# Designs tried in a protein design run: designed miniproteins, single chains, continued (2). Part 15

Each design is a single chain, and the fold is of that chain. pLDDT is the mean over its residues in the fold that is shown.

## One batch from the design tools (miniprotein)

Design m4484
Fold by ESMFold2-Fast:
Structure m4484 (fold): chain A 99 residues (1-99)
Amino acid sequence: MEEEERLYEAGRILREYFRKHAPPLQQLSPEQEARMDEALREAAKRWSKENPEKVEIALARIAATLYIEGGDEEFARKIYEVLTSPEAKELFEKLLAEA
């Protein structure tokens, strides 16, 4: 439960970060937003059971979830670029350590 909540919160913060750098996320309907949040929580639940200690893989699964719900190839490319940045990786690791 704790690891699941930590992964969910980290993913939520990362999603908010994408909203600043990937404008298409700001144009989602309330229904799409809710579905994306549901998918993110499900990804966190699944990941916490499989390999909670592998932050890079957790980030990749969260990015894949956002891509599937977003349905935008350009958005997926931007997610990949952001997640492979040293800054994003450091932020995610820090958030998991602080939870």
Scores: mean pLDDT 62

Design m4485
Fold by ESMFold2-Fast:
Order: sequence, then C-alpha cells, then structure tokens
Structure m4485 (fold): chain A 73 residues (1-73)
Amino acid sequence: MEEELKRQAERDIEHARKLADELAGVNPETAERIRKLIEEAEQLLKEGRYFDAIVLATLAIMLAALEKRIAER
C-alpha cells in the first residue's frame, strides 16, 4: 500500500506540474499559487506523508484545471 500511495503521489505531482506550466503563459499569479502547492506536496512526499501529498497535488490539479477552463473562453 505504501508504495502504491507513493506512486499515486508522484503521478499527481507530475500532472499538477504540467498543468501549472500550461497556465504560466495565461495566468502567472495562479500558476505561482499552484507551484507553491506542488512544492509543499513534494516536501510531504519526501517526508513519507504520501496521502497528504496526494491531497495537495489533487487540489493543485483542480485549481489549475478550473483556471485553465476559465482562461480558454
């Protein structure tokens, strides 16, 4: 289970990072906020707090996806 949670956290962090990069050219302020969430998730991952890392990475993904949808209009 621990290894599975670690893999999930790694995938969610990478996904959030890609979305933040896409937002940087559209809304740099929101992209910066998302990068801070990603950095915190990465620290939690290093500490072995995989579930907390997943939660923060997921929040970053949701925020990025929402902002991107608004900006694409």
Scores: mean pLDDT 81

Design m4486
Fold by ESMFold2-Fast:
Structure m4486 (fold): chain A 55 residues (1-55)
Amino acid sequence: SLAQQKQDLVQRIKEALNVSEEWAQDVVEQYVPALDPYYAKVADIPVETLRKILS
């Protein structure tokens, strides 16, 4: 489900960037809608793509 894919991305962001779950959820909600058209699934969005946007 989309909710599960978003939750998986939140966990990937938390581990890769060493941030809180709240911060990771805010990033997913803010940026994923703009990135979703470029990826077949939300789970396919690389954390490195989000890192670049947040730089």
Scores: mean pLDDT 72

Design m4487
Fold by ESMFold2-Fast:
Structure m4487 (fold): chain A 75 residues (1-75)
Amino acid sequence: MYKLTLKFEDGSEVTFEGETLEEVHKKAVEYIKEKFPNADVTILIGNILRVIGALLDMELTGKKEATVEIAAPPV
């Protein structure tokens, strides 16, 4: 089982669990898109890349858990 925790600038956190890194990746990306539907494309891409980076680190290092800080869109 893999766990990925998304930590937001407002202090909120969401944890996704899955049997595969692909399952966790899909859940995290869908959540980011839903949480920031009006986000600038640059911010959206940046946050998705942060998630991908964490999942790649987990795959390369054998870690089962990771935490990623997610940037909020400017107000």
Scores: mean pLDDT 77

Design m4488
Fold by ESMFold2-Fast:
Parts: C-alpha cells; sequence; structure tokens
Structure m4488 (fold): chain A 86 residues (1-86)
C-alpha cells in the first residue's frame, strides 16, 4: 500500500533528523509495528503505531524542541489514521 510506504519514508526521515537515542528507539519500534501490520494485515498494529507516533510528536515538541521533527511525526499520524479509517 503506497500510504504505508509514505509513512515509512517519513519515519526514516525522522530517524535521520533526531539526535535523541530514545526518540530513535521509539521510531524504530513504530517502523516494526507498521512492517508487522503489512505482513499480517492486523489493523490493531496500525492503531498502536498511531498512538506511539502521537507520543513522538510530543517528544519532538517538548523535549527536542524541533518543530520540523514534530511536523514529520504529525504527517505519519495522519497517514496511519487515514489507513485505519478506510
Amino acid sequence: MKLLEEAKKLLEEMLAKTKDPKMKEQIEHVLELIEKAEETGDKKLLVEASMEVGALTLHALVLEKDEELAKLAQEVAEILEKIIKE
């Protein structure tokens, strides 16, 4: 699905941009959830990924104070929510 590939690309951009090791671990976990969802078709994994990305947005804004990183996280959340809805 092209939307999942777009979400993965944005997450990879976030991985390249962040300098926080904890942020990197969380982004890698979200990528793993998306990959498992693609393999199994389990939409529950996409819901979990969407919730995790919400936490990444807050981390970027509050802890890293990186508005561009937060915007990337928000774009990923919007893509995942669109897939979950229909």
Scores: mean pLDDT 82

Design m4489
Fold by ESMFold2-Fast:
Structure m4489 (fold): chain A 60 residues (1-60)
Amino acid sequence: MEPLSPEETEADIRRGLELARTGRPESITGGVLLLVGTLLQARPEDVPAIEAALREALAL
């Protein structure tokens, strides 16, 4: 399986953070799960950006 493209990774990061920033528990959970799924499929060079997004989502 091919890892996610940089564009797909950026789109997933934006969507995950959008969900987390709603402040709703179910949306925060959905956003975090999306970011974790992205992390598992990402290219190694994209991992730091996803980790930064996860830290932001978990701090909300």
Scores: mean pLDDT 80

Design m4490
Fold by ESMFold2-Fast:
Structure m4490 (fold): chain A 76 residues (1-76)
Amino acid sequence: SVYKELEEEIRKTLEEKLAELKLPKEVQEAMRKLAEKYIEEVRKEESEEEAKKKKEEEIERLLNLMEDVKDVLDES
């Protein structure tokens, strides 16, 4: 299933970035929960093309959010 592949790509990208940034456990859990919500939004897309586009947008949003959180933690 294309949707399953998109879901796996979101989860894989998240886990790789979490490992790279070494965020606290509480932040990691929050980011995983957020990623599951984004996966639900991708699953709501009626076309595979729209789902692929939504997956790219959600990955970019997750990566930017994780970088922003890391920057805030590093400033503390």
Scores: mean pLDDT 82

Design m4491
Fold by ESMFold2-Fast:
Structure m4491 (fold): chain A 78 residues (1-78)
Amino acid sequence: GRREEEERRREEAKRELLELTRELTEWDRRYQQQVQELQKRSKDPQAQEELRKLQEEAERWAQEALRRLNELQAELDA
């Protein structure tokens, strides 16, 4: 029935939200750690290039995560 489909969608969306939250938390922790390490190596020109790549990757990841969060929120609000 309609309620079973709604419950399935909510359960799936909750699972995806939990997974996304875990991925975001792990990504943020690793990103911050890498940024800190590269900032300690600020005298190294290679570290500056790696920092730029990390920033580009983080921006792309943030946009993707925000899109997924909006989709999951819409499913939960339905």
Scores: mean pLDDT 78

Design m4492
Fold by ESMFold2-Fast:
Formats: structure tokens, C-alpha cells, sequence
Structure m4492 (fold): chain A 68 residues (1-68)
């Protein structure tokens, strides 16, 4: 598992803990993806900030997916 994938999974865990929503972090190719289900506005903002932080820290693409 790459450091970027570990970071994405950790970010998803923190989002689940903080906002009580389902979230998953994964690495698809060279893109770290955070998926959040039925997010609150605060969870959306947290996921977008986490993705930006991961992209900057690890030099990868980071994407956020919101699902209902």
C-alpha cells in the first residue's frame, strides 16, 4: 500500500469519526480517491480539504466523490 493510499484511508476514517457519515479512501492508479456517502456540508468541506492536502503532500492527484 502506498503512502498516498494510507493517507486517503486515514482521511476517510477521520471523516467517519468526526461527521458520522460513511467514507472510504482508496488509490486508483495514481489518483487518491475519497468517497463520502450522504455527506453533510461540513463533511463535504472536510473531504475537499483532505484531498487537497493529500495531493500537495504526496504529489498525486486527489479526487472526492459524493454518493447518495
Amino acid sequence: MSAAEVAARAAAHEIRKEFGVEAEGSLEGDTATLTVRNPTEEAREAAERAAASIARAYGVRAEVRFEE
Scores: mean pLDDT 81

Design m4493
Fold by ESMFold2-Fast:
Structure m4493 (fold): chain A 82 residues (1-82)
Amino acid sequence: KAIEHLEEAREAARRGDAEAALRHLDEASNAVGEIAAELSPEELRRILEAIAAARRALLRGDYEAAIEHLERAIETLRRAEA
């Protein structure tokens, strides 16, 4: 459940828990891989780029940027499921 893992990563980022946020991001990346065939190439690219950007932000301690990138990934996935 990619959206659930991204939401867990976002909540971890909101409380400043980079380790938990990164762990949930890895779970989200794996879940996105499992549904890759159900996504358009453009949707998949946008989601993976947002996840990568969130990871880079977390690694540099930029929680605000990480949350913005996580929200973009969640929005793209919700739109793809509609």
Scores: mean pLDDT 86

Design m4494
Fold by ESMFold2-Fast:
Structure m4494 (fold): chain A 94 residues (1-94)
Amino acid sequence: MEEMRKVVEETVEKLKPYLSEEQLEEVRKILLEAVEKSIGKSFEEQVKIIEDAAKRIYMMIAEDPSVSEEQRKKIAEVLGEAEKKLIEIAKKES
């Protein structure tokens, strides 16, 4: 759990240049909810929870006309790395 929470906070920090404080708080909320929901679940269920959380964040950003194409690409890279790290931690804890 603590390693997953660390990934969430590192992800929020990396997104600071691209997102508003309101959007960063929503990202933190979505990712922390995913971490909490994954507790006691199978690895396969944890992966689905993490992927669903990432998809929700991508949809939120896709609806924001103030985010440029270049910023969306950088955000996607940061979120992709976060998803990968969270899945690796879930696999180790399973």
Scores: mean pLDDT 81

Design m4495
Fold by ESMFold2-Fast:
Structure m4495 (fold): chain A 99 residues (1-99)
Amino acid sequence: SAEIERLRAEIAAYRALLRAVQARPSLTAAEVAEAVRALLRGHELQLKLAELTGEKTPLTPEEFRARLRAELEAALAALAGRADPAAQALRAVLREALA
């Protein structure tokens, strides 16, 4: 399906953008905000992909929030061992998103 292929490509592009921002030695507030938007958009597109591929259990809003929260918490945990300013800036924005 061309639609499924386009969604997968868009998800991959947002994940690549997040990785590119995280790889920078310094981050501005705008770049950190862009990374968070890319992460959240990637999750939204992943739900649309699941719907289109015939995953028969639609997530409730509560289940979606729980899954998104778990993924944001996993991202925070992955950054816990890093002391660089880029990781610190990203952790601050992720904590704000979880609040």
Scores: mean pLDDT 63

Design m4496
Fold by ESMFold2-Fast:
Structure m4496 (fold): chain A 85 residues (1-85)
Amino acid sequence: GPFTITLLVTLNDDGTIRITVLSNDSPQGRDLARRAQDAIRRAGATNARDAAIVARRFLLTLPDVISARVRSSDGTTAIIDVTLR
């Protein structure tokens, strides 16, 4: 049945954006975080809010993703809930 993974988007002091798994840590969650981080890098997002929008749009293109929602976001941090089949 459907389950939810929570991702953390962080803007580092060096200007890089990192995605990590906050809840339901799994190989699948880590793969989603890595792929979303790659999508953010390709899009050139420079803050966590814009990065979260890019990540959400990317995640929604994946066949196993039922929903992706930005729970909270600011310039340096964002939280995304991803529901999988």
Scores: mean pLDDT 88

Design m4497
Fold by ESMFold2-Fast:
Structure m4497 (fold): chain A 98 residues (1-98)
Amino acid sequence: SAILAIPDDVAKEAGEAALRLLDALLSKGVPVPVAVGLSLRVLGEIMEVAARQGPDKAREMIKLVLEKIKEVEKAPSVEEALEIVNEAIEEMQRAAAE
């Protein structure tokens, strides 16, 4: 499989989205190692899509992540916040697969 160069802007936006997710999860009371693990997972999925499918597809995924962060912030419980993130990660993994 071909690997594409990842633009600096996409890498920066992916990193910023992962940090925003980390802050949202920590604010909901998710334990630090879980919040860090999920945020790094999301970053990895965005970078995988950028490298394999290109920057435009990665930007669509970043937009999805930002929408999911808003849902996490509105979630009434830690359990619901984790369900939102896990469902988002599964969708991202499907998008990253060719």
Scores: mean pLDDT 83

Design m4498
Fold by ESMFold2-Fast:
Structure m4498 (fold): chain A 65 residues (1-65)
Amino acid sequence: GPVNEAHNAAVDELFRRLGVSSLPELLAHPLRAAAGLSDEDVLAALTSDDPEAVTALTERMLSAP
């Protein structure tokens, strides 16, 4: 399948840093709403196979006020 090792590592880091273990937990995370990210924004980053997009998502959620 079209899997990227760097993308998988970025997704693992996102889940680890936010303390979530599943996509529903990620979408329910309060930092997602605080960062102004929609469900569509999160899904677009995760389905893009772009590790930079996943890393940017992680940084946006963790820098939320």
Scores: mean pLDDT 79

Design m4499
Fold by ESMFold2-Fast:
Structure m4499 (fold): chain A 71 residues (1-71)
Amino acid sequence: SATVERVVEHELKQMLEEAEEYAKDPETKEYIEEALERAKEEAASLSPLEAKIHISRRIGEAIEEVKKKKG
């Protein structure tokens, strides 16, 4: 379904934009970039839709860990 694909793509875009907002210091930026790289490797064998869902989840988890360390 094209609608499901668009929703997943929009969610991934939103997560990437949120990650950029938190990536203002070099340590946080490196942490998020490493999490994104690992997520992409984990998603290499998945379908394009499943890969986007997986990457979005991993980025969300990385942002939450950053919030816990700074809160």
Scores: mean pLDDT 80

Design m4500
Fold by ESMFold2-Fast:
Formats: sequence, structure tokens, C-alpha cells
Structure m4500 (fold): chain A 68 residues (1-68)
Amino acid sequence: GPEDLAGAGEAAGKLLEFAKELSSKAEITGEEVKKLSEYEYEVIVETGLGKYKITANLKTGEVVIKKI
């Protein structure tokens, strides 16, 4: 139900904020999305400033952003 995605809005908000900040500073040249589990996703974003790994949990709203 909607409660199963209680963190989805929080995760989406964090991802949108990061995407806007990154896009203002660097061109995004590539992206790859991978489903890790029912509520967990991994996104790899390639930019002129380097590559970033984003892990998002839609149930908890946790977003981890790591430069790789």
C-alpha cells in the first residue's frame, strides 16, 4: 500500500535536489539504473566532473551518494 513507499517521496526529493545541483555544475553524459531489491535502486551517473554511484531505498527514504 502507500505505507510501503513511505520513504519514496523523501528519496525522490533528495535525488531531485542532487540532480539539480549536479546539472548546474556539470553536464550529465551517461546514466545506468539497476534494481537491487523491491525497494532499492542503484543509479550510476557519469558527468564531466566524474562518476557517481547513488543508492536509494524507497521504503526508508535513505539515499547514499558516493563519488567513484
Scores: mean pLDDT 74

Design m4501
Fold by ESMFold2-Fast:
Structure m4501 (fold): chain A 91 residues (1-91)
Amino acid sequence: GVESLLRNALKLIEKAIEAIKEGKKFEAEENLGMAEIVVAVLKRYYPELKAELDEVLDNLAKAEAALAAGDYEAAIEALKKAKEILEKLLK
């Protein structure tokens, strides 16, 4: 259900952060893209979470832009914000 999808999105974001820290830009982009898909699915089927999931998507978009610009610190900051929102939804 919703918890499984939230946990999947969290794991993908954590993998993206680790990939950035290791200088693996392609792996970071892949995991970020997969996280965006999972969050979009969550937003589609759980409209009651729309506000929080929109904030997650905004932060994932900021991370994508930062990665494209080579700003890895800004990318990690945005991904951490997305992670914090998802963690709160699990509590």
Scores: mean pLDDT 90

Design m4502
Fold by ESMFold2-Fast:
Structure m4502 (fold): chain A 93 residues (1-93)
Amino acid sequence: SKETIKKRIEMLQKEIDALRQEVAELEKQGVDPEKLAEARSLIDTAEKYLKEAQKALENGDIEKAKSYVDKAREAVLGARALINQARVELLKK
């Protein structure tokens, strides 16, 4: 439903915001910004997909909105994996 997709967009936006905070904290802890560049790129990609999902939803294109939400979710999962890897590298100091 439209409401289900709207809730998924809101949830993913919160996850993106949290990932941006986690990247900033890792940089503050001395992780090289270049090592976090791919994670930042995936976060930016997820944000772009969420904006496209919102536009599709507002235009009544439920199938297109769902497709963009799925793509945003994939990018969020990729960013999370890279952030987790950077945390593991930090622990090996």
Scores: mean pLDDT 87

Design m4503
Fold by ESMFold2-Fast:
Structure m4503 (fold): chain A 81 residues (1-81)
Amino acid sequence: SMATLEEFFKEVEKIVKEMAEKSKNASEEEQRKILGEALERVAEIARKKNLFDDEVWRKALAMLMNAYNKVLKEQKEKAAK
């Protein structure tokens, strides 16, 4: 249902925000581990809500990867000076 999808993406957004906060001062190895843990949490929520649509997974993955790449970019920019 639409309500289930909206709730799912709200939970994904929360996980993305938590992942970004944890990753701010993390090493690249730690950032990869944090991303992996975030992916596991998203998978568990999707399973619990019975969501198995490829489009839903693609969108959730894009949200996580966009946040991961943003943290890496910001960290590299700060490390440059």
Scores: mean pLDDT 79

Design m4504
Fold by ESMFold2-Fast:
Structure m4504 (fold): chain A 100 residues (1-100)
Amino acid sequence: SEIEKLVEEILEIAREFIEKIKDEEVRKQAEELFKKYEKKIREALENKDYETVIKLLEDLAVQLYLLSQESGDEEDIKLAEEMVKKIGELIKKIEELVKK
């Protein structure tokens, strides 16, 4: 499925962002958050509940961004901004496929 491929690309982008976080405390929190969201996203995806998939992907990106803001680390914040932008572009592609 094209949607499944886009979801995997988004999850990979989120994983790459988390691996690059310099703040170890923020990174650990991001890893725990990602694991919880990945489980929910995969369950929604298996059920073909694409509206829930989109919502969870958007929520994951926002929560990761907020964690980077709480760290106060300029490099972590910049990496989070780039991650949110990339994920947003891929979510838009999923939305276009779901509406067609």
Scores: mean pLDDT 87

Design m4505
Fold by ESMFold2-Fast:
Structure m4505 (fold): chain A 80 residues (1-80)
Amino acid sequence: MEETIEELLEFIKKETNNKEFYSKEEILNALKKVVPEVFHKLIEEVLEEYAREKNVEEFSWEEVKELIGRILERIKEKLL
């Protein structure tokens, strides 16, 4: 899981090096690439909840890090 967050962050950064903000779709697509299919629905729900909570249409890099951390935490909870 730790490796998954690092791969996702690296992928998003690589695809959007010149962006100030990252779209929900970019984050979702990167997550789907590195996270097992069984968690895709959970990831979508967390993304939607986080975007609503922050009241943003796009995420800053710091928000992306927080979002990915929250997703991994939720996945760990699901496995317990």
Scores: mean pLDDT 71

Design m4506
Fold by ESMFold2-Fast:
Structure m4506 (fold): chain A 102 residues (1-102)
Amino acid sequence: MEEERRRQLEELRQRLMSRGLAGPDASDETVQQKFIEYVKDQLRAISLSSPKDVLLSHAKALFKLLLRYGIPKEKIREMIRELYEEGFLDEKQYQELLEYID
């Protein structure tokens, strides 16, 4: 499990570096936090420009990716709550996304 987790974090670091979102010296915690910030920014952008069903589908895909890279469900719940409190998610989207990650 440790080797697999390290490989997943290295893959994530490489993906973030290719997008200019992280440096090679970033800690694992920094890499995970930068990825959470990236996902939040993507969902904010989609919320402003896209139909509600597109936002939900994209959010679910991004949350699956966050879980794959070892981001805890608690951190994903925090992100969903923050987006709702900021007005980027309506009540229906907020409830559906919380149910999805349970």
Scores: mean pLDDT 76

Design m4507
Fold by ESMFold2-Fast:
Structure m4507 (fold): chain A 94 residues (1-94)
Amino acid sequence: LAESLTKHLNLPQPLAKTMAEAIIEMNKSQDDSNEVVAKYIKAPQLQSKVQDIYKMYKAEAKSAEEASKIVSSKYSQDYLQKVVDALNEYRAAQ
């Protein structure tokens, strides 16, 4: 997951790794609470973005349009498409 996020979102590798660890823990615990995400991500704005990526992953969003219905229209379509591409690549590699 960290590699897919780095590739598609052009994130620094340490940040992508931390975000991936948060998403994996949320999926394993079935808990997307602020308490869980705050163990990995300290910035509130980034916590919300990571929680939204997890919601897209859990809902198996296949397109930016599907993703926007899950996490709202506050994100650009280009950003949502990159997130969906990263998640689809990760799922295909499993």
Scores: mean pLDDT 75

Design m4508
Fold by ESMFold2-Fast:
Structure m4508 (fold): chain A 70 residues (1-70)
Amino acid sequence: MEEEIKRAEFDIEALEGVKALTEATFNVASKYATPEEKAEFDKVLSERLAQIDAEIGELRKRLNELREKA
């Protein structure tokens, strides 16, 4: 159980890192983008962040279930 909790915590932290890197990458790209490219970047970023947030949510739900069984 403790190993499963630690793995879930790691996976959450890793996805939060991916989220931060994704935001940073799109912010840099947007500085060199045309207005049309920036609109597309904003759309892609929004979609990717929504997907990452959903995955983090599922992992947090699993982590809570594991903690309640501890």
Scores: mean pLDDT 82

Design m4509
Fold by ESMFold2-Fast:
Structure m4509 (fold): chain A 84 residues (1-84)
Amino acid sequence: SMARKEELLKKLAEIDKLLQKVRDAAEAGKVEEAKKYLKEAEEKLKELEKWLKENNPSELDKKAIEQAKGELELAKKVIKEAEK
């Protein structure tokens, strides 16, 4: 349980770091770079959802995933705004 929570936090931190790179690249007008980081974040989030499903997710774990999905959607909007 504790080791699982530590791994979850580590994976969430990796996704957060990628989403920050999306925002930084988009702000700098580097739209293609921002899209690359977004794709990496989407792939890691998909892997995390699969991993959690296999590791008996709690309601708090599910809420953490929903929060990460929300942050991903905000990052997508930042890219769209940077394009025009």
Scores: mean pLDDT 84

Design m4510
Fold by ESMFold2-Fast:
Structure m4510 (fold): chain A 81 residues (1-81)
Amino acid sequence: MSPLEQRIKDALIKAGLSRDEATRLARFIMNSIVMSIALKNAGRYEDADYFSTPVNQIIALVDAGRYQDAAALAQAFAEKY
């Protein structure tokens, strides 16, 4: 597990998510980063921004210690995709 994935997972657990839910959401966020990079490499910049924008916001909320807000945004983002 990457340091970023572990940090996101720990933040989601602190927000009240189960370990299994936090693990799945953290992995989804990491996969979204990979997808954003792949879309950008394919010249699909608007699609790449669609994935990177919520991910960057989730990371910023985690860094700010706003774990419940980060969890809510991560769940809402996962439900769209």
Scores: mean pLDDT 84

Design m4511
Fold by ESMFold2-Fast:
Structure m4511 (fold): chain A 85 residues (1-85)
Amino acid sequence: MLPYTPWEIMRMIDSLPYDDRKKVIELITELTRRVNDADLANDLEGFDRYLEEAERRAETLPPEAKEVVLRYIRSVRQQRELAQK
């Protein structure tokens, strides 16, 4: 139950080289599972720490792949902020 459209992110992933695309898909899949984790949803500090670790992992990717991951993380943070209002 994430109201953001993954359409833009999927198009960005499709434009990446095969090896980078695979790495980005794996990381985004893990992030999506964590975002939907009920235990993590009630742990604000743990959630923020996990996003910081994901951003650090994105730093090891090529610039184009890093931008896709960072945009996804930004979207996750925005959705969480809207849910708190």
Scores: mean pLDDT 70

Design m4512
Fold by ESMFold2-Fast:
Structure m4512 (fold): chain A 85 residues (1-85)
Amino acid sequence: VEELKKAIENKDEEKALELLDKLIEEGKLSAEEALELLKLALENELWKVAKKLTDYILKNFPEYAPEVLRIESEYGIKLIAEALS
């Protein structure tokens, strides 16, 4: 998880996707960790990482769908505001 966070912060989307795939395959990525990584990916504009995390959470932790929507809505509002500036 820590190595994936560093890859996202460095905006290395290819490495982040590779590390995320490994964490998903191990089946050890918790809902809370996935939500934190989703926020970080959206903040760093890593859309493919964000989509993969969204898909993962909705498939494995569907009870967290409202949290995913809230996080993505917050980021979507920021993107719209910036585009209109």
Scores: mean pLDDT 77

Design m4513
Fold by ESMFold2-Fast:
Structure m4513 (fold): chain A 104 residues (1-104)
Amino acid sequence: ADGLRRLAETLRATAAASPNAAVREVAAETADQVMSLLDTGEAGTAEQRAENGRQAVDLMQQTLAQIDALDAAAGAAARAAVDATEAELNRADGERVRQILAEG
């Protein structure tokens, strides 16, 4: 779940630089909701954790679209920052897979 928490914080931090108060507000509310969903999921069953994770992803996607509709420049910046953070997380996973293959 740490990856989704990092994506939510990246969205909030990037949007905080926007002069548009509506962009800042919606990003902050989404980050808080994502954190709440992940915390509730971690306290629940494996099925609840998976469902709350899916809801968190859907909420972030909806919020990126909403930010783009409010301010296209802020939307582009938020999407680029989220994509860059996702690429960094995927790179870390790729390194781990390569290490396992080298040992086996």
Scores: mean pLDDT 78

Design m4514
Fold by ESMFold2-Fast:
Structure m4514 (fold): chain A 91 residues (1-91)
Amino acid sequence: GLREAARAILVELGVPERAADEVAAGLEGEPASVASLLEALGALDPELAQKKMKELSEAEAANDKAKVDAIYAEIGAEVRRRVRAAVAARA
């Protein structure tokens, strides 16, 4: 299914199994940690991952919880979009 295909792709790209499991479960509505999402994004798009890590660090330093939450949502959406696209490309 989608979860198994997503997990296999992420592990193949070098994402640790724990992080790959969380992100793959996230495609079916389970919450994934920001750390696991960033590990997945780093494997899928290293440049975007670096940009988002910088934005997150700056928002956290400013104690801007709303911006931190928005960046988490953006990271999650991008990872889900890219993983779904990768699964579709192999189907």
Scores: mean pLDDT 84

Design m4515
Fold by ESMFold2-Fast:
Structure m4515 (fold): chain A 94 residues (1-94)
Amino acid sequence: SDTYKKATQTTITSSPKMVQAIKDGDIDGAKKSAGDFIDGLDTLDKQGKASPVLKQSKDLIQKAKDYLDKGDLDGAQKSVQKFQDLMRKTGGQK
């Protein structure tokens, strides 16, 4: 349960940290937060606990990370906003 709790908490907290890092122009911090989110989702998926919405969220954050790798902060921000909209519409259901 601790592994699942930590993965869920990491997933929830990584998004605002990533948004803040992008806003601050901190590409390395944003990439780290994106990586933490992806790792959290991979942990949940390996345990058969990832919902379809979490898998869609991973794709959006991976796209944001790909933009960050190119130095495209605007592209990264748009992908993270789509992720946040998805999570809000689904009520954060896990």
Scores: mean pLDDT 76

Design m4516
Fold by ESMFold2-Fast:
Structure m4516 (fold): chain A 76 residues (1-76)
Amino acid sequence: MQEKLDQLQQAIEAARELAARSTPAQAKLYEALAQQLQKVLQTLQTDPSKTAQVQKQADEELAAKRKAIAEEEAAA
């Protein structure tokens, strides 16, 4: 359990760091990504019974956001 909490916290910090290094448009997408990870972290602490479901949803949103960023970069 601690490993997952540490990974989520690290991923949130990494997403914010990427936002700081990215273009303004990409920074907004990385901030949205950080918010999704934050929700998973809060669910792990507040309602662990929903952890797996929320984590799966967050992982899917993460993958979708990364794909959107890549497509936006290709379009620019």
Scores: mean pLDDT 72

Design m4517
Fold by ESMFold2-Fast:
Structure m4517 (fold): chain A 81 residues (1-81)
Amino acid sequence: MSIEEEIEFIVNMVRQLIKEGELTEEGVRKLVETLKSTYDPAVAERLLGRILEVLKEENAPESVIRTVEEALEEMRRLAEE
């Protein structure tokens, strides 16, 4: 599977969790930690950016959006040498 296909798979999974009301603040925190440990900072930044777009489109809770925004800023800093 290409990295683009993997990103879209994860993004679609997150979108379904939001629509079903299954995405919790704790669940998002665990997802963020998994992405940070699985991917290099540049790939994690791309993934978190796409997830953030979906969270805003689906009107996710502000706490969930904030958690992803903070993780995205952290990964952006780590991607810069």
Scores: mean pLDDT 81

Design m4518
Fold by ESMFold2-Fast:
Structure m4518 (fold): chain A 57 residues (1-57)
Amino acid sequence: SAAKETVVDAVRLLARRLGLTPEQREALIKSAQEAIDKGEDVGTVLRRLAAEARRLA
C-alpha cells in the first residue's frame, strides 16, 4: 500500500541519516510493516519508530 511504502521509505532514510547498522535498520523496517499491516496510523508509527531509531543511534 502507499501508506506502507511511505512509512518504510521514511524509516530507511532516518536509519541511514543516524548511521544505524543493517540489522537495526531491518528490524525497524519490519516493525513499520507489521504496524501498518495491523492498521496503525502512519503518524503514530513514524513517531514511535523515529524515537526508537534515535535511541539506537
Scores: mean pLDDT 84

